Designed miniproteins, single chains. Designs and how they scored, part 86

Each design is a single chain, and the fold is of that chain. pLDDT is the mean over its residues in the fold that is shown.

## One batch from the design tools (miniprotein)

Design m3182
Fold by ESMFold2-Fast:
Structure m3182 (fold): chain A 76 residues (1-76)
Amino acid sequence: SALEQEIERTAREALRVMRRIVEEKDVPLEVLQELDARLQAIGDAWRAATTEAELQAVLAELRALLAELRRLEEEL
């Protein structure tokens, strides 16, 4: 579905930005642990999702994470 494709695209983009930040920036361990925990929680929610509403919630969480990652990249 278009929703699943958007989730996959957004997840790939978030992982790409996170990898770039980890490789190029001096990120505090506490921040890395928080980002990893959040990514794992989103992944768990995505695997458990069985309804369109649950998939929409996963997409919203991924978009929020991506926005925070972009902000973190600019701040560091």
Scores: mean pLDDT 86

Design m3183
Fold by ESMFold2-Fast:
Structure m3183 (fold): chain A 71 residues (1-71)
Amino acid sequence: APSTEQQRAAVAAARAAREVMEKNGYSQTKADLIAGEAAREVLNRGVTDPEEGRKLGEEVAQKIIEEEKKK
């Protein structure tokens, strides 16, 4: 299982990604999916700092938004 610190960073990333997606007019379902992707990225990188997790979550959401604009 992830450490408590990794879990806190993952929660921060998920929250930040969800907020960015919702602010850009995406559905709750899409926001939740990208929040999950951001949390997974935090765990894969071993990030334990909630502030780093938050920034990574914002970056993940922004990359997804940019990729959708390329379609």
Scores: mean pLDDT 83

Design m3184
Fold by ESMFold2-Fast:
Structure m3184 (fold): chain A 60 residues (1-60)
Amino acid sequence: MVGDIYRAVKDVPKQDENTLELKKGDEVEVLEIINGGLWRVRSLKTGKEGIVRSDFLEPI
């Protein structure tokens, strides 16, 4: 889980300042499991960090 690489299963829009925008196929590193299926992740493409729903991600 934490430290693992996941991939976005679909485009994820930026909803607020804490949300990370992703395109389908973008890879992220899991930094923290927060609550209710929300994870803090870092984009491997952009280096940006933010919160994403875990159901938008799949393990590689």
Scores: mean pLDDT 82

Design m3185
Fold by ESMFold2-Fast:
Structure m3185 (fold): chain A 68 residues (1-68)
Amino acid sequence: SAEVEAIKEEALARLKELNANRSSLSEEEGHKLEMEILNTTWRRLAALLSAEEVEAELYALMQEAGAA
């Protein structure tokens, strides 16, 4: 759905920005920000998708953010 795609695009943009700035963050700060992005995205997607689908989408987002 368009709503799911919008949530994924926002999450991907935030993860890419975090990864681009990771060298200027502590390991603890980077982990905290990553968990905040993932938890927010989990909650938003869980309203629209099954738990299995949410887990698959979060995995795909992490892979895509790391590959860019």
Scores: mean pLDDT 83

Design m3186
Fold by ESMFold2-Fast:
Structure m3186 (fold): chain A 70 residues (1-70)
Amino acid sequence: SKADELKKRIVKLRDEALKLYYEGKISKEEYEEILKILQEAADAVHAGKLEEAEKLIEEAEKKIEELKKK
């Protein structure tokens, strides 16, 4: 289902953010900000707000990409 696909994307982004944090590539504050967005995305999936969840996932993806460019 779309919900299962979005949940898998959230898990992947959470793992990527954790790796970047442990590698010292992002700050704790930046890591926590990404986790907050991903938690809001997870809550939106649970509420059946799949379009809202996808936008939040895309926001987290863009933030991770921007941080990788530093």
Scores: mean pLDDT 88

Design m3187
Fold by ESMFold2-Fast:
Structure m3187 (fold): chain A 93 residues (1-93)
Amino acid sequence: SREELEKKIKELEKKIEELEKKDPNDVEALKELAETYIELGRLYASLGKNEKAVEAYKKAAEAYRKLAELDPENKEEYLAKAEDALEQAKKLE
């Protein structure tokens, strides 16, 4: 339901606030931050909040690009996820 989606969005927004207080070079925190922004983008898009969805996808792409620099063994996977996030953003204008 819409109410369940809005509750989940608030939980993810709080999780992002907590993750952003972590060390900016913490690879595990950045992975979770990127994944959380992807989920937030999907939920915003589901509610027709396209501008917020676009911002969330762009934040996810930024986190994945930073992961590609900090964790180069997994660089190709992170860059592919960043590109996918940006393509999701493009579909929403």
Scores: mean pLDDT 88

Design m3188
Fold by ESMFold2-Fast:
Structure m3188 (fold): chain A 70 residues (1-70)
Amino acid sequence: SEAWKLVEQGDELFKQGKLKEAGELYKKALDIAQKQGDLGLLSSIPVKLKELAKKLEEKGDYDLAKELLS
């Protein structure tokens, strides 16, 4: 699905340290998963966003971390 492809792209960006771009793709995938009722993605994407927000907080990017969890 489109949402799954966005998650894969987000995972690649996360590995590269492109945290803002990874978060934007995860949020896009979450919106699509919500509209399609993809229970697997609805459970996995929030975990990825929390991990990403933790990395942002460790770097001192508190405002961006809060935005990704909103």
Scores: mean pLDDT 85

Design m3189
Fold by ESMFold2-Fast:
Structure m3189 (fold): chain A 92 residues (1-92)
Amino acid sequence: SEEAERMLARAKRLAEEAEELLKKAEEALKKGDLEKARKYLLEAEELLGLLEIIRAIARLEGLDEVAAEIDKLIDELEEKIKELKKKLAEAE
């Protein structure tokens, strides 16, 4: 149970860091700073990649509840990233 709790805590922390980076990307985009917006977006995508690795480990170890919770975090971040990518493409 401690391993499951630590894995979920790490995943939640990474998701919170990614969400903060996406907020910074949106603010940079609002100010017309496309370079900063892209940088923060890439950093958020890197954290999403780490979440996908943790989810894969959880699945391999049979921690189904942890994997399901990480799936929710990934889905929420993917939708925000998708929306931000569309806004960046439209801004050029």
Scores: mean pLDDT 89

Design m3190
Fold by ESMFold2-Fast:
Structure m3190 (fold): chain A 66 residues (1-66)
Amino acid sequence: SAREEAARLTVKGQSALDEGNYEEAVEYFEQALKLQPDNSAAWTLLAEALEKLGKLEEAEEYRRKA
């Protein structure tokens, strides 16, 4: 299901974030949110990855969606 696929993508994004692969983490979280836009945890994780990349304004916008 889309919910299960979104969960798997979120786990992959978290692994990338933990490894310092911030660009890859952003891609996984964006894919997860396309499948499940109401996932507040994924919005928060996307914002965190963007903060690590120095994209602070974009991160603030996405934290508001969390």
Scores: mean pLDDT 86

Design m3191
Fold by ESMFold2-Fast:
Structure m3191 (fold): chain A 79 residues (1-79)
Amino acid sequence: SAEELLERAEELIKKAEELIKEGKYKEAKELASEALKLAREAVREGEGELLLRAIGAAIRAIGLEFEASLKLGEKMRKR
């Protein structure tokens, strides 16, 4: 269901944020990408408030994937 997909996406978003704080950018990027896939599926199935929440989760996941990618690139350049 859209609710289950959204809940899973939000859990992965929280874990990705924690991984970014820990400097685990590759793992954070992978979880953010997975969260985005789940959020996009929730957008396809969702209606009303659930749809708006799913769109918000997708935007947040995109932002985290971008942040993790930038941090990972910076880490690689430092080596």
Scores: mean pLDDT 82

Design m3192
Fold by ESMFold2-Fast:
Structure m3192 (fold): chain A 94 residues (1-94)
Amino acid sequence: NQSIKELEELKNNTTNEKIKKIIDLLLEGNESEANELVLELLNSDETTLEDIKILLQIAKITKNQTIVDLIEFYIKANEIKDPEILNLLEEAKA
């Protein structure tokens, strides 16, 4: 499965342990816990722009609309104008 390979690659390329756990949960088919952990990460003071980019790629690969919606809300609430993030959001929404 191409999606499994893409998620495993993203897991290898992140240093954020919460993002690794989110990927593991999605690989296990546990979308509910993955979505909850995304919300916890976004509500933390430790979320970086690189974390947002990885989460958008995860949302696109998994076609997880809940993660897309959570990140879109976070982008708007924090007035993020980074062009790469906005482009990744549009890709994830498609």
Scores: mean pLDDT 87

Design m3193
Fold by ESMFold2-Fast:
Structure m3193 (fold): chain A 99 residues (1-99)
Amino acid sequence: METEILKGIAAIAVATLRAALFQDKEIVPEKRAPSTDEARAQELIDRLERLIKEGASPEEIVNAADELVTALSGVTDPELVERALKAIKEAIKYINEKL
């Protein structure tokens, strides 16, 4: 129950940052992955953590976080969801510190 609320909050936070960075309400391309299994979510978590560590652009980090948030809708593993939410939180912090 609380995990689903946290997923929603993360989605709103990422969407807000994306709107601030791009200033456009772009129609989401159908390339944006629908909800997926735990293996995809793990890959996206690793990708996001790597981008933050490498100091990637805010745009790349926001896009990676957005893909991860979308993937989380299909994930039921609490540990994986917690790891994903921590990665998203670090992404938000990194973007805010770079602005």
Scores: mean pLDDT 68

Design m3194
Fold by ESMFold2-Fast:
Structure m3194 (fold): chain A 60 residues (1-60)
Amino acid sequence: MKERDEFLERDTRLSEEAARRVAETGEEGLEQSRKDFGERYGEESRAALERSNEVGRRAA
């Protein structure tokens, strides 16, 4: 319960911070944020796939 509340509050804060950055830095800030998100998300996704493949190899 409390953990979920904290998570939602954190998400709200991050959204506010992102909006503030866009307002202050304009397109540059938005573009950089988009790239950072895509890069981090891509790494997480690839790492998860690699772990899945490793488990499969061990089971074989």
Scores: mean pLDDT 63

Design m3195
Fold by ESMFold2-Fast:
Structure m3195 (fold): chain A 111 residues (1-111)
Amino acid sequence: AEEAQVRAAVETLREQGQDVAAGFAEGAATQARAGRDPDVEFDTSALDEEGKKVFEEIKRKGEEAVRRGLARAAVLGALFAAYQLLVEGKYEEAKEVFERVIRAAEEAGRA
């Protein structure tokens, strides 16, 4: 179940040109398979006030997705991609990429 969700997230991230975030999701999945939970802290001081608000909303949605049973590695990849876009001031792109990745992972988890 989780493997399919991570694969869908990685493929979606690569389609969006988010290769670094895709590699991050793969690394997080590898850690989870080894019985380790990746502890990831995002430095929100790099974000402007609007970026912080958008990131908090996205982070909350990610936590809700994990609570619904979505693989944490898939969510972490989506959050990493969104964070990078928010650092660049691309608020709408960050929201869209996050939502596309989460949707793809959730659809893969239902198959």
Scores: mean pLDDT 82

Design m3196
Fold by ESMFold2-Fast:
Structure m3196 (fold): chain A 120 residues (1-120)
Amino acid sequence: HMVEAEVEIKEPLTTPEDIRAASEKIREQLRAAGVPDRVADMAARLAYSAALKLMEETGDPVGEIKARARWREDGTLEAEAEAKSLKNPEKKIKVRAVVDADGTALGAYAEGSVTLEELL
């Protein structure tokens, strides 16, 4: 079996405090949807980092954050976040992390003008 949850925030985020509040809302909504705490925390952290880095790189407010979590009963866990600029939706940062049931990292990657090291 597989469970998937997606949370989307489509509102102007103009400060780091707005981004932190949005990431906390993402965590709460994913947990409410039945996502395991560690994956919800990971997705929220990826969302925070992607949105903050996008704001720093562009100087623009963030217009949209999507966070996805996918959990399989066999233990594979995935978290993904994408942040888009309010002024130009083509300016975006996407990050993803994949872990197994034991918490072993299977993969992590970032897309956009940032590296995973700069993001995390």
Scores: mean pLDDT 76

Design m3197
Fold by ESMFold2-Fast:
Structure m3197 (fold): chain A 84 residues (1-84)
Amino acid sequence: MPMALVTVESTRPPEEVKEAVLEELRKRGIEADIGVLAIPGELSTEPGTLNLSVLLVDEEVAEAVAEAARKIPGVKSVSVSPLK
């Protein structure tokens, strides 16, 4: 099945973004596997700095993942890129 990347700009680390997305999807009755792609050196520990989180998901759930990510406090932008 084709995969998609969901890129999230937020003040949260990628693992917290993944957990928050999974919790939101679970509340909607959606089961999804989400892989986090590590981006070494682009994460900041400074308060208020934006971190880039790249989530690898099945294309069929990518829109639901993006919608869930937009509901997370501290998220500035969300984009979806299909992988084929």
Scores: mean pLDDT 73

Design m3198
Fold by ESMFold2-Fast:
Structure m3198 (fold): chain A 66 residues (1-66)
Amino acid sequence: MEERKRRLREEAVRHLKEADEAYKQGNYDEAIEHYSRALQLFIEAGDEEGAARVARHLAEVERKKQ
């Protein structure tokens, strides 16, 4: 695995954690922002599984917002 891709995944995981914390607090706009960032980073890293997982969470938060 390339070091650059690993770093991108680690950054994506940090944003995913921030998004989860914002979601638990009802800060849906903040959660959407962090999930969107995590999605971009997983795509850039070539992590299809990670990207799919984040996309599902993002869709759920957006449904809460309408």
Scores: mean pLDDT 83

Design m3199
Fold by ESMFold2-Fast:
Structure m3199 (fold): chain A 84 residues (1-84)
Amino acid sequence: MSDQQIKQNIINDLQNRQNTLQRIVDRISQNDTLTGADITVIQIYQQVQNALAQAQTATAAQAQAIQQQLDADIQAIIDAAVAA
């Protein structure tokens, strides 16, 4: 697989995650009250947006590192939410 293909696959994955989460966040933002689960989803959405922005200007190797860091950050957010 070429570096261009690796980077594009990562960008496509992050774009798909962002699009899915954006629809959920848009729906949540219409609610009068936010649950802990709602806050968790918003935090994950922000991390995905940041990762996508970084990946677009990154090399393939940097994009892989960004994706790995994002997965770790998401897991930490979920773990914190479950412990709350």
Scores: mean pLDDT 84

Design m3200
Fold by ESMFold2-Fast:
Parts: C-alpha cells; sequence; structure tokens
Structure m3200 (fold): chain A 92 residues (1-92)
C-alpha cells in the first residue's frame, strides 16, 4: 500500500506582517485515502484545482487570513521522494 505524510498547517499572524506556517498535526495515511479526502473537500467547499509541474494544488476563494477556513490542499512529492498531503488553514 502506498502512503503519504498528511500535514495540517495553520497560518500564524506575525508582527512583521509576513506570517508563519505552523504544523498543527502530522500523521501517515494511505495515498488512496488522501486522494479521496482531497476530492471530497474540493467538492464540499467548491475549491479550484490548479495543476503545476510540481503537482496539483486546490485552493478556496477565502482570504488568506480568514479564521479557521480551509485555504488550500495539495498532494506532492518532495525532492527526497517523500509524498505529502498538505492541508492549509487560516489562523485560529
Amino acid sequence: MEYVDKEVLRIKPSPDGVGELVTVDSFRVSLADARKELADLEKKYNMVRVTSESGETIYSDKPVYEPDALLSMSIYTTPEGRRVFRLLYGPS
């Protein structure tokens, strides 16, 4: 079975205005489960899919700093061959 590292990230507002990405959860899931969750969330939240050379990113129409909003999702492979399923949320 093929697995991916599922990472849940939040935007943390910064005094310098740049902001930080903070990992709030990390665990391993099957690639099949990750793809199903991505498809389900894309449909549920009417998200937009963008394909690039590095993989697929799906993002919402929500402002970057909207609290607790799901802002984007992606499934990609790192240069080291690690497969990642990343969920990015706005600040809490």
Scores: mean pLDDT 69

Design m3201
Fold by ESMFold2-Fast:
Structure m3201 (fold): chain A 92 residues (1-92)
Amino acid sequence: IEELEEEIKKNPNSAEAYFRLGLAYLEQGDVEKAKEAFEKAIKLDPSSAYSLTAKGLIYYLEGKVEEAKKYFEQAIKLDPNNEVAKKLLEKI
């Protein structure tokens, strides 16, 4: 997390860095900080595969599983090599 925070400080417009920070917060169980990081990624680049995956994760965390699946599928369609979205879609 400290390494990702330093990356964000140097590159504050990196949607990927904020997305990765959100995933790191989820691994620590900090759902609220994860949502904030995902929302920042979406704001920086709303049409990227990272932002679509972040939208799916926010819906999933809110218990909206069907909406989450839709966004993960859109992210994979935009970037077929998106391993994070693929793994998330397989688990839910």
Scores: mean pLDDT 77

Design m3202
Fold by ESMFold2-Fast:
Structure m3202 (fold): chain A 66 residues (1-66)
Amino acid sequence: MRYRVTLSGDVARQIGIVLRLIGRPDAEVKPLDETTYEVTLTGDEATAEAILEELRADPNVKVEEL
């Protein structure tokens, strides 16, 4: 599934989130602008749901299904 991830707040936190996503072999990350990314999760459903739950738990992260 494809998701739009929009980051706000502290720059160091934003960098940490992006690096974790890029480092995953089951995630494809395409930058759209300085704070917005298209993320495609290609792993199993349980792993994808865990990633989405962690992202949505951060109030400075907005996740939209595409």
Scores: mean pLDDT 79

Design m3203
Fold by ESMFold2-Fast:
Structure m3203 (fold): chain A 62 residues (1-62)
Amino acid sequence: LSPEMEVEALMALGRMALSLGDAETAVKMFEEALRLAKENGLPEELIEEAEKLLEEAKKALE
């Protein structure tokens, strides 16, 4: 499994958690996706996507 595929999978799981009303799990999934993307030097566009999803999930906690 490539780091890019792993990040995409984590983002998909985070989106699923949000659809189920579990913002806490979504935040955790998106935080892991962002960390992995940065550690593996993935494209800036993917890092920005993960950052945006994390921000949306954190907003849902309010």
Scores: mean pLDDT 83

Design m3204
Fold by ESMFold2-Fast:
Order: structure tokens, then C-alpha cells, then sequence
Structure m3204 (fold): chain A 127 residues (1-127)
């Protein structure tokens, strides 16, 4: 439905950011930084509880690089599922988009110009 499509589109940039980090053979510390930003967003948006965030951070500290990639993949799928089941307002969708764009910029996987181009493409596809 349109809500599911909009949620998937809002989260698409996070998926692209993660893919780029994996393709660029980013070290464990870089992946842990990405995970921390994801967990902060999930906590702020009420997707995960403080207890769930703490458990995931403890698992990440014990994980090697491949285990961390698996953990981030599972987390992103779970976040998408919970958001689709919850449904989101237009304001919440825009907030997720903004947080996703900020994460991509902070991780250095995209320029501001590339983020703006992607935004235009997503907006056009959803019309």
C-alpha cells in the first residue's frame, strides 16, 4: 500500500548507506558508529525501547565484523517491520527521511547534492 511504499522509501537511504559501507570494506569501528546512529534514531522515533538498544549495543561490542554486518541487517529489517505495522504520520515519515539523510552525511557515504537528488527521485516515484 502507499504507507508501506512511503516507509520503504524513507528507509531506502539507510539501506544504501549500509550497502556502501560494506562495499567500501569499512572497518568494525565504522560499522559500530553506523549502528550507534541507527540505534539513536530508533530510540528517538520510539521504534526500540532503551532496554532493546542496550542489549543490541552489548551484542555489537562482542561481535566481529561479519557478525556486526548480520546484526545491522537484522536491525534494519526489524525497524522496517515495526514502522510498517505501526504506520506513520507525514511528520514522522519526514523526520525519518531527515535522520536518514543526516546519517548518510555523517558516515560520508553521500554528498549533500547526492542526498538532494535522491530525495527528488523518491518524491517523483511516490507521486
Amino acid sequence: DENERRIRAALALLGLTFRKLVEDDSDKETLQRFLRLLLEMALEMGILSEEEVKALLEEAEKSDRDELISLITRLMLEMQKRLIERGLSDEELEEIRRLSERIALEMGTMTEEEVEELRRKIDKALK
Scores: mean pLDDT 82

Design m3205
Fold by ESMFold2-Fast:
Structure m3205 (fold): chain A 65 residues (1-65)
Amino acid sequence: SFDAELAEGLIRMAGAVYGAEVEVEFSGDKIEVKIKHEDEEIAKRLAELALKTAKNLGLKGEVHF
């Protein structure tokens, strides 16, 4: 869906800006994100951003490190 594609694009852009490795998968109304970064606090903030982005677009979010 457009909302899932928008969420993926926004999350991937945020990851690129902060130098994180980001993998995004979606199925229906669920988006699953895997985040890798040397700084655990940056990884957590990106996870919070990803979950908030998913929620704001009506998607169910899940994050893995």
Scores: mean pLDDT 80

Design m3206
Fold by ESMFold2-Fast:
Structure m3206 (fold): chain A 83 residues (1-83)
Amino acid sequence: MLSPAEAEAEAEAALEAAEENVERAKEAVKEGKIHEANLLAVAAALHLIAAGILSTDEERLARLRERVREAFELVDKAEEEAK
């Protein structure tokens, strides 16, 4: 098992990765890169799952869950418009 300090460091890395991938997904949508945006949103969700296992910061996790949901909504709308 990881030490508590190592688990905290991995939680921080997962939170940061999820936040970064959410922002990149939103940017990709703005650029019309819908496939890239979808992959980035999925990557953000996977990092969020890892962060949820490792992190005790419920407020940050709740905000990140909302941001990931928003990213998927933007991707879904862009996919519907890309006819």
Scores: mean pLDDT 83

Design m3207
Fold by ESMFold2-Fast:
Structure m3207 (fold): chain A 92 residues (1-92)
Amino acid sequence: MKKAKELAIGIILHGKSHGAEIEVETEGDTVTITLRGLSPTALTGLALRAIGAELDGIPVEVEISGDTLVITFKGLSEEEIKEIKELVEKLN
């Protein structure tokens, strides 16, 4: 089982390496990661990775709309949220 933070970071890095436009929104202990412009193969791979984590009991939700992948993580600490936000800022 991978930690929610490690999964979020992995998804962001993998999405960026495939040319995705990445947006991150935060509310309380919830982080919503929106990835746009992914190829069908990259989108499917990332979606399956997140769904696998949900089946393993990680509080993650996945939504797909066209070439847009939305992944929502719940129960993150302030330090975990900060690390995720700092990563996205460095990649933009």
Scores: mean pLDDT 80

Design m3208
Fold by ESMFold2-Fast:
Structure m3208 (fold): chain A 61 residues (1-61)
Amino acid sequence: SKDAQIEALLAEFAARLAELGLSPAEVALYVGLLRHEIRRHNLSVEELRALIERALAQVEA
């Protein structure tokens, strides 16, 4: 389902943020912000993938 795909993507995003050295609190904040955007804008799985890549690029900069 779409919800299962979203949860899998958010879990992978959280793992990637932790690998980049973010604290559990920082990871929770970023995941929470993405959950908010998904609900607010009814994002597709494809739109979420694009948003995750932009967020990771910002963290890695």
Scores: mean pLDDT 86

Design m3209
Fold by ESMFold2-Fast:
Structure m3209 (fold): chain A 68 residues (1-68)
Amino acid sequence: SPVEEVRRLGEELLAWLRARGYPDDVIAQVEALTEELIRLVEEGKLSVDEVRAFMDALRAVLDAHQAA
C-alpha cells in the first residue's frame, strides 16, 4: 500500500539519521514529517514517488547542514 511504502521510506530515513548521530529533536521532527506525508498520500495529495524525492532532498539538506 502507498501508506506502507511511505512508512518504510520514513523508517529508512530515521535509521540513517540515527546511524549518523543526529540529535533527538531532529529525529522527532522527521517522525512528525513522516506522519504528515502519510496523511497527504492517504488523502491523494502526494504520490509515493514525490515522498521519495522529498526524503532524498531532506537527506541532502541535513547532510550539507551537519557538514558545516
Scores: mean pLDDT 82

Design m3210
Fold by ESMFold2-Fast:
Order: sequence, then structure tokens, then C-alpha cells
Structure m3210 (fold): chain A 60 residues (1-60)
Amino acid sequence: LREKAEELVREGERYAQAKDYEKAIELYEQALKLYEADPSTPQERIERVRLNIEYLKAQL
């Protein structure tokens, strides 16, 4: 799960750089679900992804 979540975060970053914020948010939300499903994920990582999602939503 963690490797897939990391790939989704990387892909979301690419879309955010291209200013495709809606697609970036979708990918970050998918990554967040995978991180939340993995109990070994540090809470700090989950918080960072949530903050990134909120930041991108503010750009819409």
C-alpha cells in the first residue's frame, strides 16, 4: 500500500505543477485513503497529505 500511495503523491505533484489542481487533489485523496488503510503510516505523513489537499482546494 505505501509504495502505491507514494506513486500517487508523486503523480499528484506533477499535476499540481501543471496547475491541474482538480486532478492533483483526486490523486492526493487516493493516496490519503491508502495511507489511512495502512496502520504503520506515521500520523505526520497523513497530516501532510491532508494539508496539501486543503492547499490545492484553496487554489480552485
Scores: mean pLDDT 80

Design m3211
Fold by ESMFold2-Fast:
Structure m3211 (fold): chain A 72 residues (1-72)
Amino acid sequence: MEPLTPLERAVLRLLLENPEGLTAREIAERLGVSQSAVGRALNRLARLGLVERDEKTGRWVIADEEAARAAL
């Protein structure tokens, strides 16, 4: 498995600490990065099956907690 970037790890850790989920904007605000950078990180983490987006709330959540913890 290709290693996660520092931003991808930071996003993943933040979502593990916030099981209720966060929007891309909230993640960007908490990490001090652009929403577009967060969006790219979230898209890759979603392709890896680590996170998913609730379309109704716009919140991103951990999809597989064991895999997410193992990826860090």
Scores: mean pLDDT 84

Design m3212
Fold by ESMFold2-Fast:
Structure m3212 (fold): chain A 58 residues (1-58)
Amino acid sequence: MDKEELLAKLEEALRNRDFETAAEAAEQLTGKKEGKEAIIKEKSEVVMRAALHDARKV
């Protein structure tokens, strides 16, 4: 299921702050470059903060 694989790839990339991979996955999902960049930026900030809090446990 390619769409589900792309979503998983997007989530993983956002957690790793790999914005390039996240952008590619979102672009493939939406077929547009402009709108998805704003969405990625917003969601990447949330995911990044969650990852930073998780890093405290280490």
Scores: mean pLDDT 63

Design m3213
Fold by ESMFold2-Fast:
Structure m3213 (fold): chain A 66 residues (1-66)
Amino acid sequence: MREEAEALVERAAVDGRLSAGALTEVLMELGIPNELAVQVALEHMGPDGRMSRERAVDAALEALAK
């Protein structure tokens, strides 16, 4: 699962970072429901409305553990 999350995050990343929308799409592709995907993405956004690849992968793994 981590390898799949890392691959999807890398594919969605722009300049090494993800928007909340991009992370939401990654989470949904991993099988996470839209409502939970949106919540997780918003919780993990930085002050610039984006997050690092590492943060995005950790967010995906946290969502999958629930």
Scores: mean pLDDT 78

Design m3214
Fold by ESMFold2-Fast:
Structure m3214 (fold): chain A 57 residues (1-57)
Amino acid sequence: MKTAGELSSEGIAAFEAGDYEKAIALFEEALKLAEKENEKLAEAARAMLEGLKLAAA
């Protein structure tokens, strides 16, 4: 199974490739996993997701 860290790395790669929909989906999955495993990771994932939504708007 992929970890929250792995999904976050894939989300960053998708964002750098200009695939914002894929990046958002990957960060949403990372957030769901991080909320169960590590609150600091969940906080970072939420911040990245908010930044992506602002960049896409």
Scores: mean pLDDT 75

Design m3215
Fold by ESMFold2-Fast:
Structure m3215 (fold): chain A 55 residues (1-55)
Amino acid sequence: MSAEEVVAEARRAIEAGDFERAERLLVRGYVTGVLSEEQVAELAAEMRAARAATA
């Protein structure tokens, strides 16, 4: 996957409430070097905000 595809899939998972999938995509993207530290931080913040909005 490209970085753009990983970001898009992670955001789709967050919107669907599939936070487990979103976390797996973030971890994989970070350890493979596909996602930057900044991109991981942004997606993690989006996931936290989505969790707060749906809880």
Scores: mean pLDDT 80

Design m3216
Fold by ESMFold2-Fast:
Parts: sequence; C-alpha cells; structure tokens
Structure m3216 (fold): chain A 56 residues (1-56)
Amino acid sequence: SREEIRRRVQRETMRRANEAVEEGEKQGLSFDEIGVRLQRLGDEAREELERRLAEA
C-alpha cells in the first residue's frame, strides 16, 4: 500500500540520517557540513518516495 511505502521510506531515511550524523561527528565534520549531507538525504528520500508512490 501507499502508506506502507511512505512508512518504509521514512524509517530508512531516519536510519541513514542518524548514521550520517554519527559518522560526521567521528570524522570531525562541522555542523554545516553535516547539515548539507542531511539535506541531501532528505531530498533523495523525497524523490524516492514520490517515485515509489507513482509506480504503486
């Protein structure tokens, strides 16, 4: 269902975001650098969600 697709994409995105923050902190990245990576993940997740919903 469309709702299941949405929930799956949200869970996967939150997991990747948490990993990106943790790895960025380990690497000594700035707050701004981590923010850029999180924004990119959000954009990619939005595109993936729209694609999957359009194909469903």
Scores: mean pLDDT 83

Design m3217
Fold by ESMFold2-Fast:
Structure m3217 (fold): chain A 70 residues (1-70)
Amino acid sequence: DLLEAGIRAARAAKEKAEEEIKKTEDEEKKKKLEEIIELAEEAIRAAEAGDLEAALEALEEASKLLDELL
């Protein structure tokens, strides 16, 4: 269930970053949100490949950046 939970969390982070991009005119903030989306996509790919450690690392980085930005 860690794989499914990790994928779900990564998708949630990606969706939140995508929504925030729609609401901001700040180009620097948009770039950071794009980085969060890329990290979330890496987490999903790693989880789908069965690499839980890589998936969790990418998800933690995405969550950290999202918390710093919001």
Scores: mean pLDDT 80

Design m3218
Fold by ESMFold2-Fast:
Structure m3218 (fold): chain A 68 residues (1-68)
Amino acid sequence: MEELEERLRELEQRASEAVYNRDAEGLKRLAREFEALARDYESLGDTKLAQRARRLAETLARLAEILE
């Protein structure tokens, strides 16, 4: 659990940097990483964090399309 929470924080920081740099390809990669993290949280029964990670993935994917 603690390792996934640390990974969530790291991905959120990387997402902020990608948004600041207008890095559409970086945002697409991060969206996929958040989707993987959401599946990991679901496997552990943490539906709240899984939903959070999934919403972030969807938001980053949409933002990447806008930046292209």
Scores: mean pLDDT 82

